# Designs tried in a protein design run: designed miniproteins, single chains. Part 68

Each design is a single chain, and the fold is of that chain. pLDDT is the mean over its residues in the fold that is shown.

## One batch from the design tools (miniprotein)

Design m2344
Fold by ESMFold2-Fast:
Structure m2344 (fold): chain A 89 residues (1-89)
Amino acid sequence: SEAEELLEKGAEYYAQGKLEEAIELFEKALRIYEEEGDKEGVAKALLGLGAAYDAMGKHEEANRYFARALEIRPDVLSDPAFRIPSPPP
């Protein structure tokens, strides 16, 4: 799907340190998943946003996104089905 492609591209940019571009792609994926009612996709996009903001040093913003993802999926941060890079400790 378009949302899945945006999520994967965002993860690629995150891995390259292109954090602002990663955030833009994760935000686009989030909007599509919310429109589709895909709760797992929403949680993945929120996890990606959290990881990108955390890597930018915006830890409070990151924690808000992680909290939203955990509210949807309490095990999201430890779920191997979510192909988003783990946030730094």
Scores: mean pLDDT 78

Design m2345
Fold by ESMFold2-Fast:
Structure m2345 (fold): chain A 68 residues (1-68)
Amino acid sequence: SEDEAKLEELYEFAKSNTSTTLTLSEFREVMKSAETVAKMSAGEISKKLHIGRGDAKKIKKKAKELLK
């Protein structure tokens, strides 16, 4: 689906641009959708992905871009 494609693109971005070590399956379980990620705080993304706030902000920005 389009939502799954956006979440997979967000995962590939996170894997290439942040310190996340989660698998795609784990990322899907905690992030749910790009829309959900765009609505999360950087602190919540940081906690769920076990990454720093700077990396979490990059992921949030990418999620917002994918929804346009």
Scores: mean pLDDT 85

Design m2346
Fold by ESMFold2-Fast:
Structure m2346 (fold): chain A 90 residues (1-90)
Amino acid sequence: DVEENIAAARAHAEDFLARALAALAAGVPLYARAGASPLERAEEIEAQVRAAEAGLEPELPADAVPLSEAEVRELAEALLRKAIEEALRQ
């Protein structure tokens, strides 16, 4: 069901955004590769958020750049948009 797939993608994007923004608000810097796809950048951020939540040192990509809150929000929107596009293509 396309609607259910879109709902799941939205929930994932909202969870990602909430956790990433919480990390930034706590003073945890987040880094992602400037030239990577939204999915690859989200995976990099999710790994760093997970490490920070566990009290561990995150492993950073070699060509990583720091992200602002605005860039994290744009990334979450891009993830949702791509998931909706793929759901509509079937």
Scores: mean pLDDT 78

Design m2347
Fold by ESMFold2-Fast:
Structure m2347 (fold): chain A 58 residues (1-58)
Amino acid sequence: PPSEVERLQREVRALEDTMALLRREMETASPADRAELDRVLARLEETIRELRRRIAEL
């Protein structure tokens, strides 16, 4: 079975992939959608930072 570290690392990778897709969407988005996507990306970055901190503590 995957360790807790492996599980969290997999989750971080999935979120990073999601962020990459959203950044691509921003290239063709309207100004209003771009602003919303920017807010979503900021929340994802915060979540990734929190998960990485948890990994470092294990």
Scores: mean pLDDT 85

Design m2348
Fold by ESMFold2-Fast:
Structure m2348 (fold): chain A 94 residues (1-94)
Amino acid sequence: MTLEDAIAKVEEIAREVAEALGLSRAELLAYRLLGLRRVYYAAYKDEEVAEEERRRFVEEVLRRLGDEELVREAVRIAEELEEAERRAIEEARA
């Protein structure tokens, strides 16, 4: 499986989630960003390399969209979702 195939699969899953939840454009993009981050983390065994590649790819993808306000809102939502997921995992282990 190529990285492009993995990204396409993540986008498909994000679209299904967005449709089920009635998400806005910014929310849909936020779920896509979370999915891409997970794919990069799974693809690389080195956490630091995975983090650098994920950040670089996300920044490049966001730049290509040309809508800086939508991008900023999506990043903010993605960060909130990631924090909520982290808390849920910590609570489940307690």
Scores: mean pLDDT 66

Design m2349
Fold by ESMFold2-Fast:
Structure m2349 (fold): chain A 96 residues (1-96)
Amino acid sequence: SEIDKLVDEIFKLQEQMEAETDVDKIVELGKRIFKLLEELEKKDPKKAREVADQLLGRFNDRANALEKQGNLELAMTYGAFAVALAAFALVARKLE
């Protein structure tokens, strides 16, 4: 389905982010994920919240792992995306 294709593309971009070490490229990939989440929300708001919650967990796990490694810049970058995902999920829920 179109919904399944959007979900698959979002998680492919998330996997690309994990392989990337350049902050600017990670930010660009994160912006693309958010654009696809907005597209998904227009088609299936419940699925968009479920995907956002799953990404929130993955980004928090990544931020924690990077902090333990002493990579504070990347840890803060993933932490910022986690905050944005939490805000997205909260707003989407309140607008329904």
Scores: mean pLDDT 85

Design m2350
Fold by ESMFold2-Fast:
Structure m2350 (fold): chain A 93 residues (1-93)
Amino acid sequence: MSMDEIYEEMNEQSRRLLEEAKKAFEEGNLKRAETLAIVSLMFSTDREIAGEAASLLGQISLAQGNLDDARRYAQLAIQLGNTATGQAILAQV
């Protein structure tokens, strides 16, 4: 099995988890959204997917009142190329 094939499967699972995390966040289930977003970030080998997961984790942390985690995830999102969302989160911490 090639590394590229494994990475494609991991990124597909990461994207599905991220979509479910976004839905959980929209429904106000912050703990479920956080768990799904963390697993999405762990499975992603794609910078764009990882950046989206980090930015969502920053938004979840902000909604939970966890300002230190919100700041850290926002900075990670910026490093991963999700600059606009990361900066928007930092403006609220």
Scores: mean pLDDT 86

Design m2351
Fold by ESMFold2-Fast:
Structure m2351 (fold): chain A 90 residues (1-90)
Amino acid sequence: MSADTKLTEEEKERFKEEFIKFLQTELKLPEEKAKEIAEEVVENSDTLREAYDNVRRAVIRILNPDLSEEEIEERLEELRRREREELARM
């Protein structure tokens, strides 16, 4: 799969199901809340890259409810920078 390719409806459904599972299993969210968050992420994502960014943003927000939207974006940028550095070392 290309990260920059537009997601099909079937790919969005599979991504949503996997994300709901992750939220319930790893973050221990109730099913209703997990579905709400996953639906919002998928609705705001046109590409796989956007979907991953929105997942990371949602997870940061869930784990750090006291953070502002600006602080969440700063943490996302730090994660992207770290990933680029790790790839450059390989």
Scores: mean pLDDT 76

Design m2352
Fold by ESMFold2-Fast:
Structure m2352 (fold): chain A 100 residues (1-100)
Amino acid sequence: SELEKKAEEYRKKADELGQKIADLNPALRPLIDEFRARVDKIVEEKKDGSAADVVAEVQRLGDEFIEKAREIGSDEVAKLAEEFRKAVTEYVEYKLAADA
């Protein structure tokens, strides 16, 4: 479906952005991996709650990730981290819509 295609496109974009961040600052790789793992767990553990509630929790985790990335990254890393968070959020939104 178009929703599945969009989810895959944003998943690939998130993977590419995560790699760019890790290439610029390898210390951020564990934070990227933990953020992705926590997002996947929230999506998998979704019970009969609203997709909006899942997205809100992902956005909250994304804010925590951005805070940490800004502490140890350059301005370039911070910008990429915001783009990465947006790509992960879009992936989750399209994945939940496709799975509905």
Scores: mean pLDDT 82

Design m2353
Fold by ESMFold2-Fast:
Structure m2353 (fold): chain A 68 residues (1-68)
Amino acid sequence: SDLERVRRATESLIESDDEIGREIREASKVSEEEALRTALEHLLRMLSANPDTSPASLEHLRALLEEI
């Protein structure tokens, strides 16, 4: 599922970035949905800052964020 792909990307973010990983872990203490929301918001910010990111990828991530 798309949420499973986001969860895997979230795990990669936790491993690769200490600050982002800490924020996601703090959100996970509240709920899994909050952790996924925090991860999606970070992914959206990172991809929005990259001019090579396709508009379709940004729209897909926004749709996933609205599901949570």
Scores: mean pLDDT 72

Design m2354
Fold by ESMFold2-Fast:
Structure m2354 (fold): chain A 86 residues (1-86)
Amino acid sequence: MEALREEARARIREADEVTREAGELAKDPSLQLEALRKAMESATVLAITGRRLRQAGDLETAEEAEKAAFEAGKVAAEARRAAEAA
């Protein structure tokens, strides 16, 4: 449990960093599709991480991963909208 939690928290931090990078890329009209791709990758990793944590009974860290996945999904939606406007 503790080893899984520590690894999961590291993955959440790494995915959050990718989500922030995607948000910055979305500001550049030529990089909006790259931003969408990175944000979707982050959301997928976080969703899988949350599911594994719930299966292991770590509901608190699962909620953290799910919240991060939701934020990554928002960045992906914004990047998609920006790409459609370009």
Scores: mean pLDDT 81

Design m2355
Fold by ESMFold2-Fast:
Structure m2355 (fold): chain A 60 residues (1-60)
Amino acid sequence: SQKVLKAANEIQKAAEKYGADRADLHVDADGSYRVDVVAPTEEKKKKVLEEAEKIIKEVE
């Protein structure tokens, strides 16, 4: 899906913006979205997850 690819790219940009090492968008078998974030601190991880949640709401 074009929307899923766009969301994945925007989540990657959020990871770069907040200094995370990695952020990946996953689509589970039931069609739900899950984001995995690897960051050097919990604060940075939280910021990426909050931005990712907003991005996912635009796709849903």
Scores: mean pLDDT 80

Design m2356
Fold by ESMFold2-Fast:
Structure m2356 (fold): chain A 95 residues (1-95)
Amino acid sequence: DLEAEARELLRELEKNVPIKEIVNVLRGLLAEIEVARKNGLPQSDYDKLLQELIDLAREILENVEKLSPEELIELTIKKVSEIREKLEELMKKYK
């Protein structure tokens, strides 16, 4: 269950990443993806976007000890922007 996996990873980030802004941005993206599904985003595109969010959350967890807080924020913002752009393009096609 990709939704359960995404929620558990965000909980793990909240415990292990000392940067609240990262968790808030990722929770916001998850909510946007869930709202898009309710508003007509197909299951296949929904699953793909959830997987991209899961992959990003894992990348952040793997790099929390390796990157500075500033680098982690920059990585998060860049990747979230890419996912949001894909979501907006998809929503223009379906609604």
Scores: mean pLDDT 85

Design m2357
Fold by ESMFold2-Fast:
Formats: sequence, C-alpha cells, structure tokens
Structure m2357 (fold): chain A 110 residues (1-110)
Amino acid sequence: MTPLEREANRILGEAVARLQALMDAGRLTPEEFRKLLQEAARKIAELFGLTPEQIDELAKAATSVEGLDAAIERLRQEGAPPELISALETLKAIVEGFEEWLRRQRAAAA
C-alpha cells in the first residue's frame, strides 16, 4: 500500500468510525452524515492535490451515489491516479450504505 493509499484509508476509516459512533448513540442526523461525507471527500481531494474547483465539486457530489459516480467518471477521464479512484469507490460504498440506513430510519419514523 502506498503512503497516499494509507492516508486515504485512514481518512475513510475515521469518517466511518465517527458515523458509526453517532449511529450507535442515536445522534446521527442527515445533516451530520452529509457533513462527515463532505469533510472526508474534501480531505481526500486535498491529499491527492486536486484543484479548489475539483475539491468543491467532489465535496458537493459526496452525499449521493449518483453524484460520486459522475465525479469518479470525470476524474477517470482527467487521468486521476488509480489510488484516488479506489478511495472514491470506497467512499461511494460508505454513502450507499448510509443512504439505505437513512431510508430505513425515515420509514420507521413515518
């Protein structure tokens, strides 16, 4: 694993741990979920030296699977390193799991 891959995995693992802790405490809100995902996406983008425009676009995309799929494809076309693509695919899996969790919570609250 490269140093960049290790740091990206650390950022992602930290985000997952924070989300899980909030979920276990019954404190996870859609707002906190969104903030933590956007923070993780921004940190990953900064780690890989993306432009301020790319960082902002990725952070906005990070709250939906569809947004991340579009961002990943754009970055692939722009020649982004495989390590960045791998980190974003992992972030997408996290988003997918928590979007499903939020849908279940809304159904239970209705």
Scores: mean pLDDT 81

Design m2358
Fold by ESMFold2-Fast:
Structure m2358 (fold): chain A 85 residues (1-85)
Amino acid sequence: SSKLEQILKEMEELVRSTEEKIRKETDPEKIEKLYKEAMEKLKELVEQAMAETKTQQEALQVAIRYTSAVLRLIGIVFDKELSIK
């Protein structure tokens, strides 16, 4: 659905904007806060996306997109934390 597509786009934009913010940040506590806020918002978006799915295949696609977004955020934070320690 168009609403499902919009939510998935919001998930991608959230990860992109969070990545940009983390790359510009030097305070470890602020980086952790950005990560936590992004993870909480991403969880809200995946729940909204799941509510919009009509088939098991769509639900699987949402789960894959969510998992990829989570792994990307973890990777960004891990790389950034290592660079400032």
Scores: mean pLDDT 85

Design m2359
Fold by ESMFold2-Fast:
Structure m2359 (fold): chain A 74 residues (1-74)
Amino acid sequence: DAIARLSARLPESEALYRAGREVVVIISDDPEEALRRAEEALAEGKAVTVLLTSGPGKVSEEQVKEMLAEFEAA
């Protein structure tokens, strides 16, 4: 389950974020693609935030836009 594998990587991403590493925002409609991209970023020592636009746990395109706007405003 790609979503379960993504969740299992969250502590590693959290540690990288706290270490001051670059944060990569991954937006995808495919959990397997999102997992692959997240693993690539983590392998480069970058923290990741994953937003899924389809499937279980998906966010709408509108929610993605709102979240990115809030991130940019912070």
Scores: mean pLDDT 68

Design m2360
Fold by ESMFold2-Fast:
Structure m2360 (fold): chain A 57 residues (1-57)
Amino acid sequence: DEAQKLFDKYMELRQKLFEEEWAKLSPEERQAILSDPAKRRALLNEIDKKAIEEFKK
């Protein structure tokens, strides 16, 4: 339960941060990310860094 609760909290935070960053992107930037796996990974890595920082608070 404890590990699952922490995982759920992290995933919810990650989803919120992803939606915030995605909403800030232009249509061209979104299309570039959807068409390029490397750009998708870069965005997810940035979201993960922010989620970890928020999670540690």
Scores: mean pLDDT 80

Design m2361
Fold by ESMFold2-Fast:
Structure m2361 (fold): chain A 100 residues (1-100)
Amino acid sequence: SMELLQRLIEGLEEIREKLEEFRRKMEEGEEIDMVELDSLLGEAIMLAEVVKTLVPELSSLTEELIKAAEALLKDPSVENIEETIKKIEELIEALKAYLE
């Protein structure tokens, strides 16, 4: 399970980096691939559900991430991307603390 938790952290970090790139594009008025954004948010929700199953103590943080990702899917805005990134960062830090 420790190796699986490390893989989940890596997956969340990759999603965060891609969302930061989407945020930059939105801030600069560049065109966004909405299909890629939808797929990325689906992956974030999936990873959050896996974390919730493996580490029930973090269920509140996983639910907050899912809520943020769903809000971003409904309204792709800079504010909703920033909130989703924040929730991913909070979950990553909690997972890292859980492994230490």
Scores: mean pLDDT 88

Design m2362
Fold by ESMFold2-Fast:
Structure m2362 (fold): chain A 86 residues (1-86)
Amino acid sequence: DVLARAIAAARERRAALGGTGEPGIVEVVRAALELGLSPEQIGAIVRAELARIYEELGLPPPTPQQIADMREWIADRLGIDVSRIA
């Protein structure tokens, strides 16, 4: 699936740069962009990853506003327009 592909690409990039551990959400989205995934596919990745992070932290599922805020934050971190994350 597209999430697994993005995670694998992000891990490979991290390893190539001498890093260790699991890639963060920004790294996964960067890898998805480099793979040429659509804004809708990248948006699905952001929603899935944010839901997983919230579950791991014992938080209720992210609200639409929290998802929108995360999209803006990731776009800012990557220097891209938020429209690239649907």
Scores: mean pLDDT 81

Design m2363
Fold by ESMFold2-Fast:
Structure m2363 (fold): chain A 81 residues (1-81)
Amino acid sequence: MPSEEEKELLEKAKEELEKLIGKETAERIVNNILSYIEDGDYELAILMVETILQDVKRYFPENEELQEILKKLIELLKKRK
């Protein structure tokens, strides 16, 4: 089950991603991450967030807020291992 802090970070990530890639794509990405967390598949959840962070760093390097949100989410998910 996602923690309260993980849910808050995912909501913030969704809001920032909606501005970059549109609402439907952002919702799909966040829902996939939530599904991995709910299934206890923290390795796939971490991999997906790290992949998104890499893309944000490459294509939207000025969006420091989204990068920090994604980094914090990765740190929280790693603590569950």
Scores: mean pLDDT 84

Design m2364
Fold by ESMFold2-Fast:
Structure m2364 (fold): chain A 66 residues (1-66)
Amino acid sequence: STEEAVKKLKEIAKEKGISIEEMVKRVEAALQLIDEGDEVVGLVLEKEYGLSVEEIRKAVEELKKE
């Protein structure tokens, strides 16, 4: 679910010692590369976060509303 994906991203940001704002910025940059056709960035992102690209997109949009 989107709520679970948001919780997972917040947890990973805390584990990495970065702000939620910095995580959103980094993830949005990666999503832009995926939209431009970089399949490798998509695979790395899914492996790092343990979420699908679709779940990550939805979670980032929710975090941007906070």
Scores: mean pLDDT 81

Design m2365
Fold by ESMFold2-Fast:
Structure m2365 (fold): chain A 100 residues (1-100)
Amino acid sequence: SLLDEAIAGLKELAEKAKDNPHLRKMAERGIQLAEEAKTLDEFEREVVAALLEIMGTIAIKYGKTPLEIALGYYFRAAARALSGDVETAEEDLKKAKEAF
């Protein structure tokens, strides 16, 4: 699924974060939220999706490194996958992969 692809991308990003503990921690929190969302009801999933979309958009807008920008696109892809927005989730996954 697109959600599983976004989670896999965040796991790879966490490994590539090297000496950036802040970025690694953010990626790990995103993974936790996305995995937990799979067990939640529809309303709760929409709340998690809204949070991930806000976080992702901020990371894309203010990110200064390729990994920071990729983090944002993976968060937003996960959010859109949770909301059933397949087309835009695929676009964000592509942009995340292009960032590193």
Scores: mean pLDDT 87

Design m2366
Fold by ESMFold2-Fast:
Structure m2366 (fold): chain A 107 residues (1-107)
Amino acid sequence: STKKATEATAYALLAMVEADPEYLEKALEHGELETMRLALRAIEEGELEKMTEKEKEALIGMVEVASLDDNPEVQEKLKELIESLDEELQKEIEKALKELKERLKKI
């Protein structure tokens, strides 16, 4: 389980970089990349309940960007990552993805 979560996390981060390089540049400027790394470590260590609000927001943002990648392997790894999270965080991610889809319909 932990190994699969780590791999899914790596693919989600890679999908973020491939889907929108500008988003990665902005994250670096605002220090959000470090917050993302901390969130990823919390998942890897199985300490999801200790994740800060900012780390949760960074994870949700990463999942949103990764969801835009049409690569089947990335989508499968993203699904595994989401399924490894607690029910409360899964609901927050589902809400964020629904809101993202509504925003994309206007473009």
Scores: mean pLDDT 62

Design m2367
Fold by ESMFold2-Fast:
Structure m2367 (fold): chain A 88 residues (1-88)
Amino acid sequence: SLIEQIRASLEALLARVDAGEYSKEEIERLLLLAIAQAAAAEALDTPENRQIADLYRETADRLAKYAAVAPEQVAAAEAQGREAAAQY
């Protein structure tokens, strides 16, 4: 399923982060992308997109252990995600 493909891709990404394959700056960018994807899925609010949102929020929480981003960057990423969903 799409959800299982997303889960597998995110777990593979997190395994590489845990192995130290990414810089702090790269992890910050991945964190903001995960937040934006979660916000987009939350805005679409279908049962499948709620599961996708949960996967991206879980990924963001795990990435946040390695890198910090300002609250303003989080807000901007969430706004970007909602705007992308509104164009669907």
Scores: mean pLDDT 90

Design m2368
Fold by ESMFold2-Fast:
Structure m2368 (fold): chain A 97 residues (1-97)
Amino acid sequence: MELSEEEKEERELLELIIAMLVVYHSEFGEVEPSILERAKKFLEEKGISEEEAIKWGKELMELLEKHRDLPDEEQRRIAIEKLKEYLKQKEEKKKLE
């Protein structure tokens, strides 16, 4: 069963959110080197810099903290939608350069 275009995109966005949060947390706490290495590699493959990952990861953490009383599915939706905005802005900026 093939994933729809939307389902595949949502899965990739969720993986990006996790990778960005891992990179962000590595600045302040212990993250296993193998987990950090995989997260950095995945972000690099998607054209996301470590600096962008830290910035967006921080903003996503703050967003999720504000919405912690919402169901997990709703929190994931909010995070995915916010990441979509970041990626759209990045692509639009790339086209204009």
Scores: mean pLDDT 76

Design m2369
Fold by ESMFold2-Fast:
Structure m2369 (fold): chain A 90 residues (1-90)
Amino acid sequence: SSLREQAIAALENLLKQLLQTPASSLPGMSAEEKEQLIQQILHALHVLKTAPEEDLPDDVLETLRQDALELQKLLKLPSEVKPEIKVPAV
């Protein structure tokens, strides 16, 4: 489903940003906590990619997507979607 794809994309973006950002630049997070979070995200991505659709209802997928977005905001990491520059009307 598109929601599953959105959840995977949000978690993959969060993982990429965490891997690129040192723990000293993450508010309220130690190096050990960062490592634990990376492991949790990797496990969640494995489940999302391997579990059958019947085991991943839309409410679970939406919760995972929202949790990833909230965590990006709390850690002050870039959003998955970058704002597009609007072209002037011609």
Scores: mean pLDDT 74

Design m2370
Fold by ESMFold2-Fast:
Structure m2370 (fold): chain A 91 residues (1-91)
Amino acid sequence: MSLDQLNAQGHRVLTEFQNAVSKGDQKTAEQKKAQFKELVRQRLRSLGHSEQQIDSVLNGIDKAFSKAEDMSPSELLEEISTLTAQELQKS
C-alpha cells in the first residue's frame, strides 16, 4: 500500500534533505526535494488520483518544505501526510 511505502522511502529522502540543509548544500537539498515530489506524484497517479488532486498535494508539499529548516524528518513527513489528506479531500 502506497502510504507505508511512501513513509519508508519518504523518511529516507527527507533525512538526506535535512542533512543537505544542515551542511548548506542547497543543490543536494533541491535534488532531494525534487525526488520526494516525484515519488509522491508517481504514487498518487498509481492510485488513480487526478492531475488536479496531484498538483494540489504537491503545492502543499512545497509549502511544508518552505518550513522544513526547523523540522525533523519525522515532523516534516507528518506535516506532508496531513496536507496530503486535506488536499485529496478538497480536490
Scores: mean pLDDT 74

Design m2371
Fold by ESMFold2-Fast:
Structure m2371 (fold): chain A 68 residues (1-68)
Amino acid sequence: SSARQALLEQKLEEMERIGVRAVVLRELEAAKREMDAIIAETEKIDPEIARQLREHKRKILAAIEAAL
């Protein structure tokens, strides 16, 4: 029936969105950890550049998270 087909399509779209979102969030968490490691090492050398990197990280991550 058309009702069963519509429900199946909705569930498949939801599962695909959940799957894609889960992969993106996993990649984002890995990227956050890598960025944090770079910033931490940079802070030991140049705290001012580290501060600027933290600001850039915040803006980039906010833009990505807003798209999810």
Scores: mean pLDDT 80

Design m2372
Fold by ESMFold2-Fast:
Structure m2372 (fold): chain A 71 residues (1-71)
Amino acid sequence: MEEEKKKAAEEAYEEAKRLLERLRGESISTVAAEMARLEAELAADELKREGAKKVEELGKEKIAELEEEAK
C-alpha cells in the first residue's frame, strides 16, 4: 500500500529531477533548481493521492515560478 504510493512518488520525483537537469542546461540558477526540487518533493507528498502525472505538472509550474523569482 504505502510502497505503491512511494514508488509512484519516486518515479514522479525522478522525472522532476530530469526536468531540473534540463533547466540547469537552459541557464537556470543552481539555487532555483534546488528550490524547485524541494517543491517537487513537497508536491509529491500531497499529490500521492492524485497520481504521478499531476506531481510532474505541478512541479513544472513551481519550477517556472521559481525561475521568475530567481531572475
Scores: mean pLDDT 63

Design m2373
Fold by ESMFold2-Fast:
Structure m2373 (fold): chain A 83 residues (1-83)
Amino acid sequence: PSTEEILAAARAALAAASPRVSPAVLAQVDKEFLPLLAKSRSLEEVEQAAKQAALRLLEQGVPADAVSAVLTPVLRAVRAQFE
């Protein structure tokens, strides 16, 4: 998939999560995860980007359940672009 397709899928999943997650958490995911996704060239790199973003969000005080609630659907949407 193209970088454009990966980022479009990620942004659509973030928008779908907005009613369930605070705007601050969505902004942190955009800041920490989308730049790593833009550099990802394989499914393995996407999974490493998700792990790195999750760790950074946890270090910034985002609760683990909120991290999972946002990153899980975003990662699923991005993985679908590679299948």
Scores: mean pLDDT 79

Design m2374
Fold by ESMFold2-Fast:
Structure m2374 (fold): chain A 58 residues (1-58)
Amino acid sequence: DLYSKSLRYPGLYNHLLSLYRQGAISQEEYDEALEALANGDIDKAIKILDEAYDRYLK
């Protein structure tokens, strides 16, 4: 299930970077998400991304 990490990793990384550059996520959230990705905690990174989208699209 998490073995497709190479397909998700660059996508999630670039997505988080884009949201951070747009101010949709804080530096703290961005750093936490990157640390989660580095540790293989994809679910945590996705949760941060999902919460950012909810705020961005409000």
Scores: mean pLDDT 71

Design m2375
Fold by ESMFold2-Fast:
Structure m2375 (fold): chain A 88 residues (1-88)
Amino acid sequence: SALEEIRREARAAGLNEAAIELLLRGAEAERAGRLELAEKYALAAAYAHLRGLSLEEAREVAERLLAGDAEVEEEVLAALREAAEAAA
């Protein structure tokens, strides 16, 4: 299946298990045409990988982003922005 291929490729790329689960949920949301939901899962997946989060911690971040928690969204976006600037 397409989801099994995404999982296999993400593991080969060295992503943590929490990020992989959130990427798969995001891929399912995108396939359903739910682009805003897919974007929030993608942000949560990137943050989970960046911080080395456990599956439980990553699910909590995703749930808060999906609920529209502005403080969590600001933290996630700030952390990802800083990481992107450091990599450039």
Scores: mean pLDDT 85

Design m2376
Fold by ESMFold2-Fast:
Structure m2376 (fold): chain A 93 residues (1-93)
Amino acid sequence: SELLEEADRAIDEGSRVLNEAEKVMKEGDVEQLREMKEKAERMAERLREVMKRLITEAPGTPEVAVKASAVGIMAAGLTASAMLLERKIEKLE
């Protein structure tokens, strides 16, 4: 249950980082965009590690499969956000 609780906390944190990335993407300067990209990349890496631990250490139940999927979707969203932040940085130079 602790690993599932850790996954829920990681999803909640990832969601907060995604919301922050959206605001910075609209209003941020180049320095803020770079810092936000690094933060999104670190959060995506942490979510991928949580997903790996769920599939390697947790019981192979449908509940774990659903939670691992949710973690993976959040990681993908943060990776996409980091790529969009990089694209905006390149346009601003």
Scores: mean pLDDT 88

Design m2377
Fold by ESMFold2-Fast:
Structure m2377 (fold): chain A 85 residues (1-85)
Amino acid sequence: SGLEEGIKKISEEVKKRMEELYEKYKPLVGEEIAKKIYDESMKKLKEISDDILSGKLILGAQGTIEALNEPLKEFEKKLEEAAKE
């Protein structure tokens, strides 16, 4: 369906951005910290996409885009905070 295709596309774009940020920040924050933040953020993204696809979370088009991008925003913030320490 168009909804499943849309969620998959947004999730894949978010995953690519997370991978880019992971590689960028890994040498600054260290492998262990970067990997932990990455794994937690990837898990959150999967949980949100699964909840939308299963109907546990009912959102409009804009709400779906915003919800799928929240793990990316939190991921970037956590990496930036870790890099300042």
Scores: mean pLDDT 85

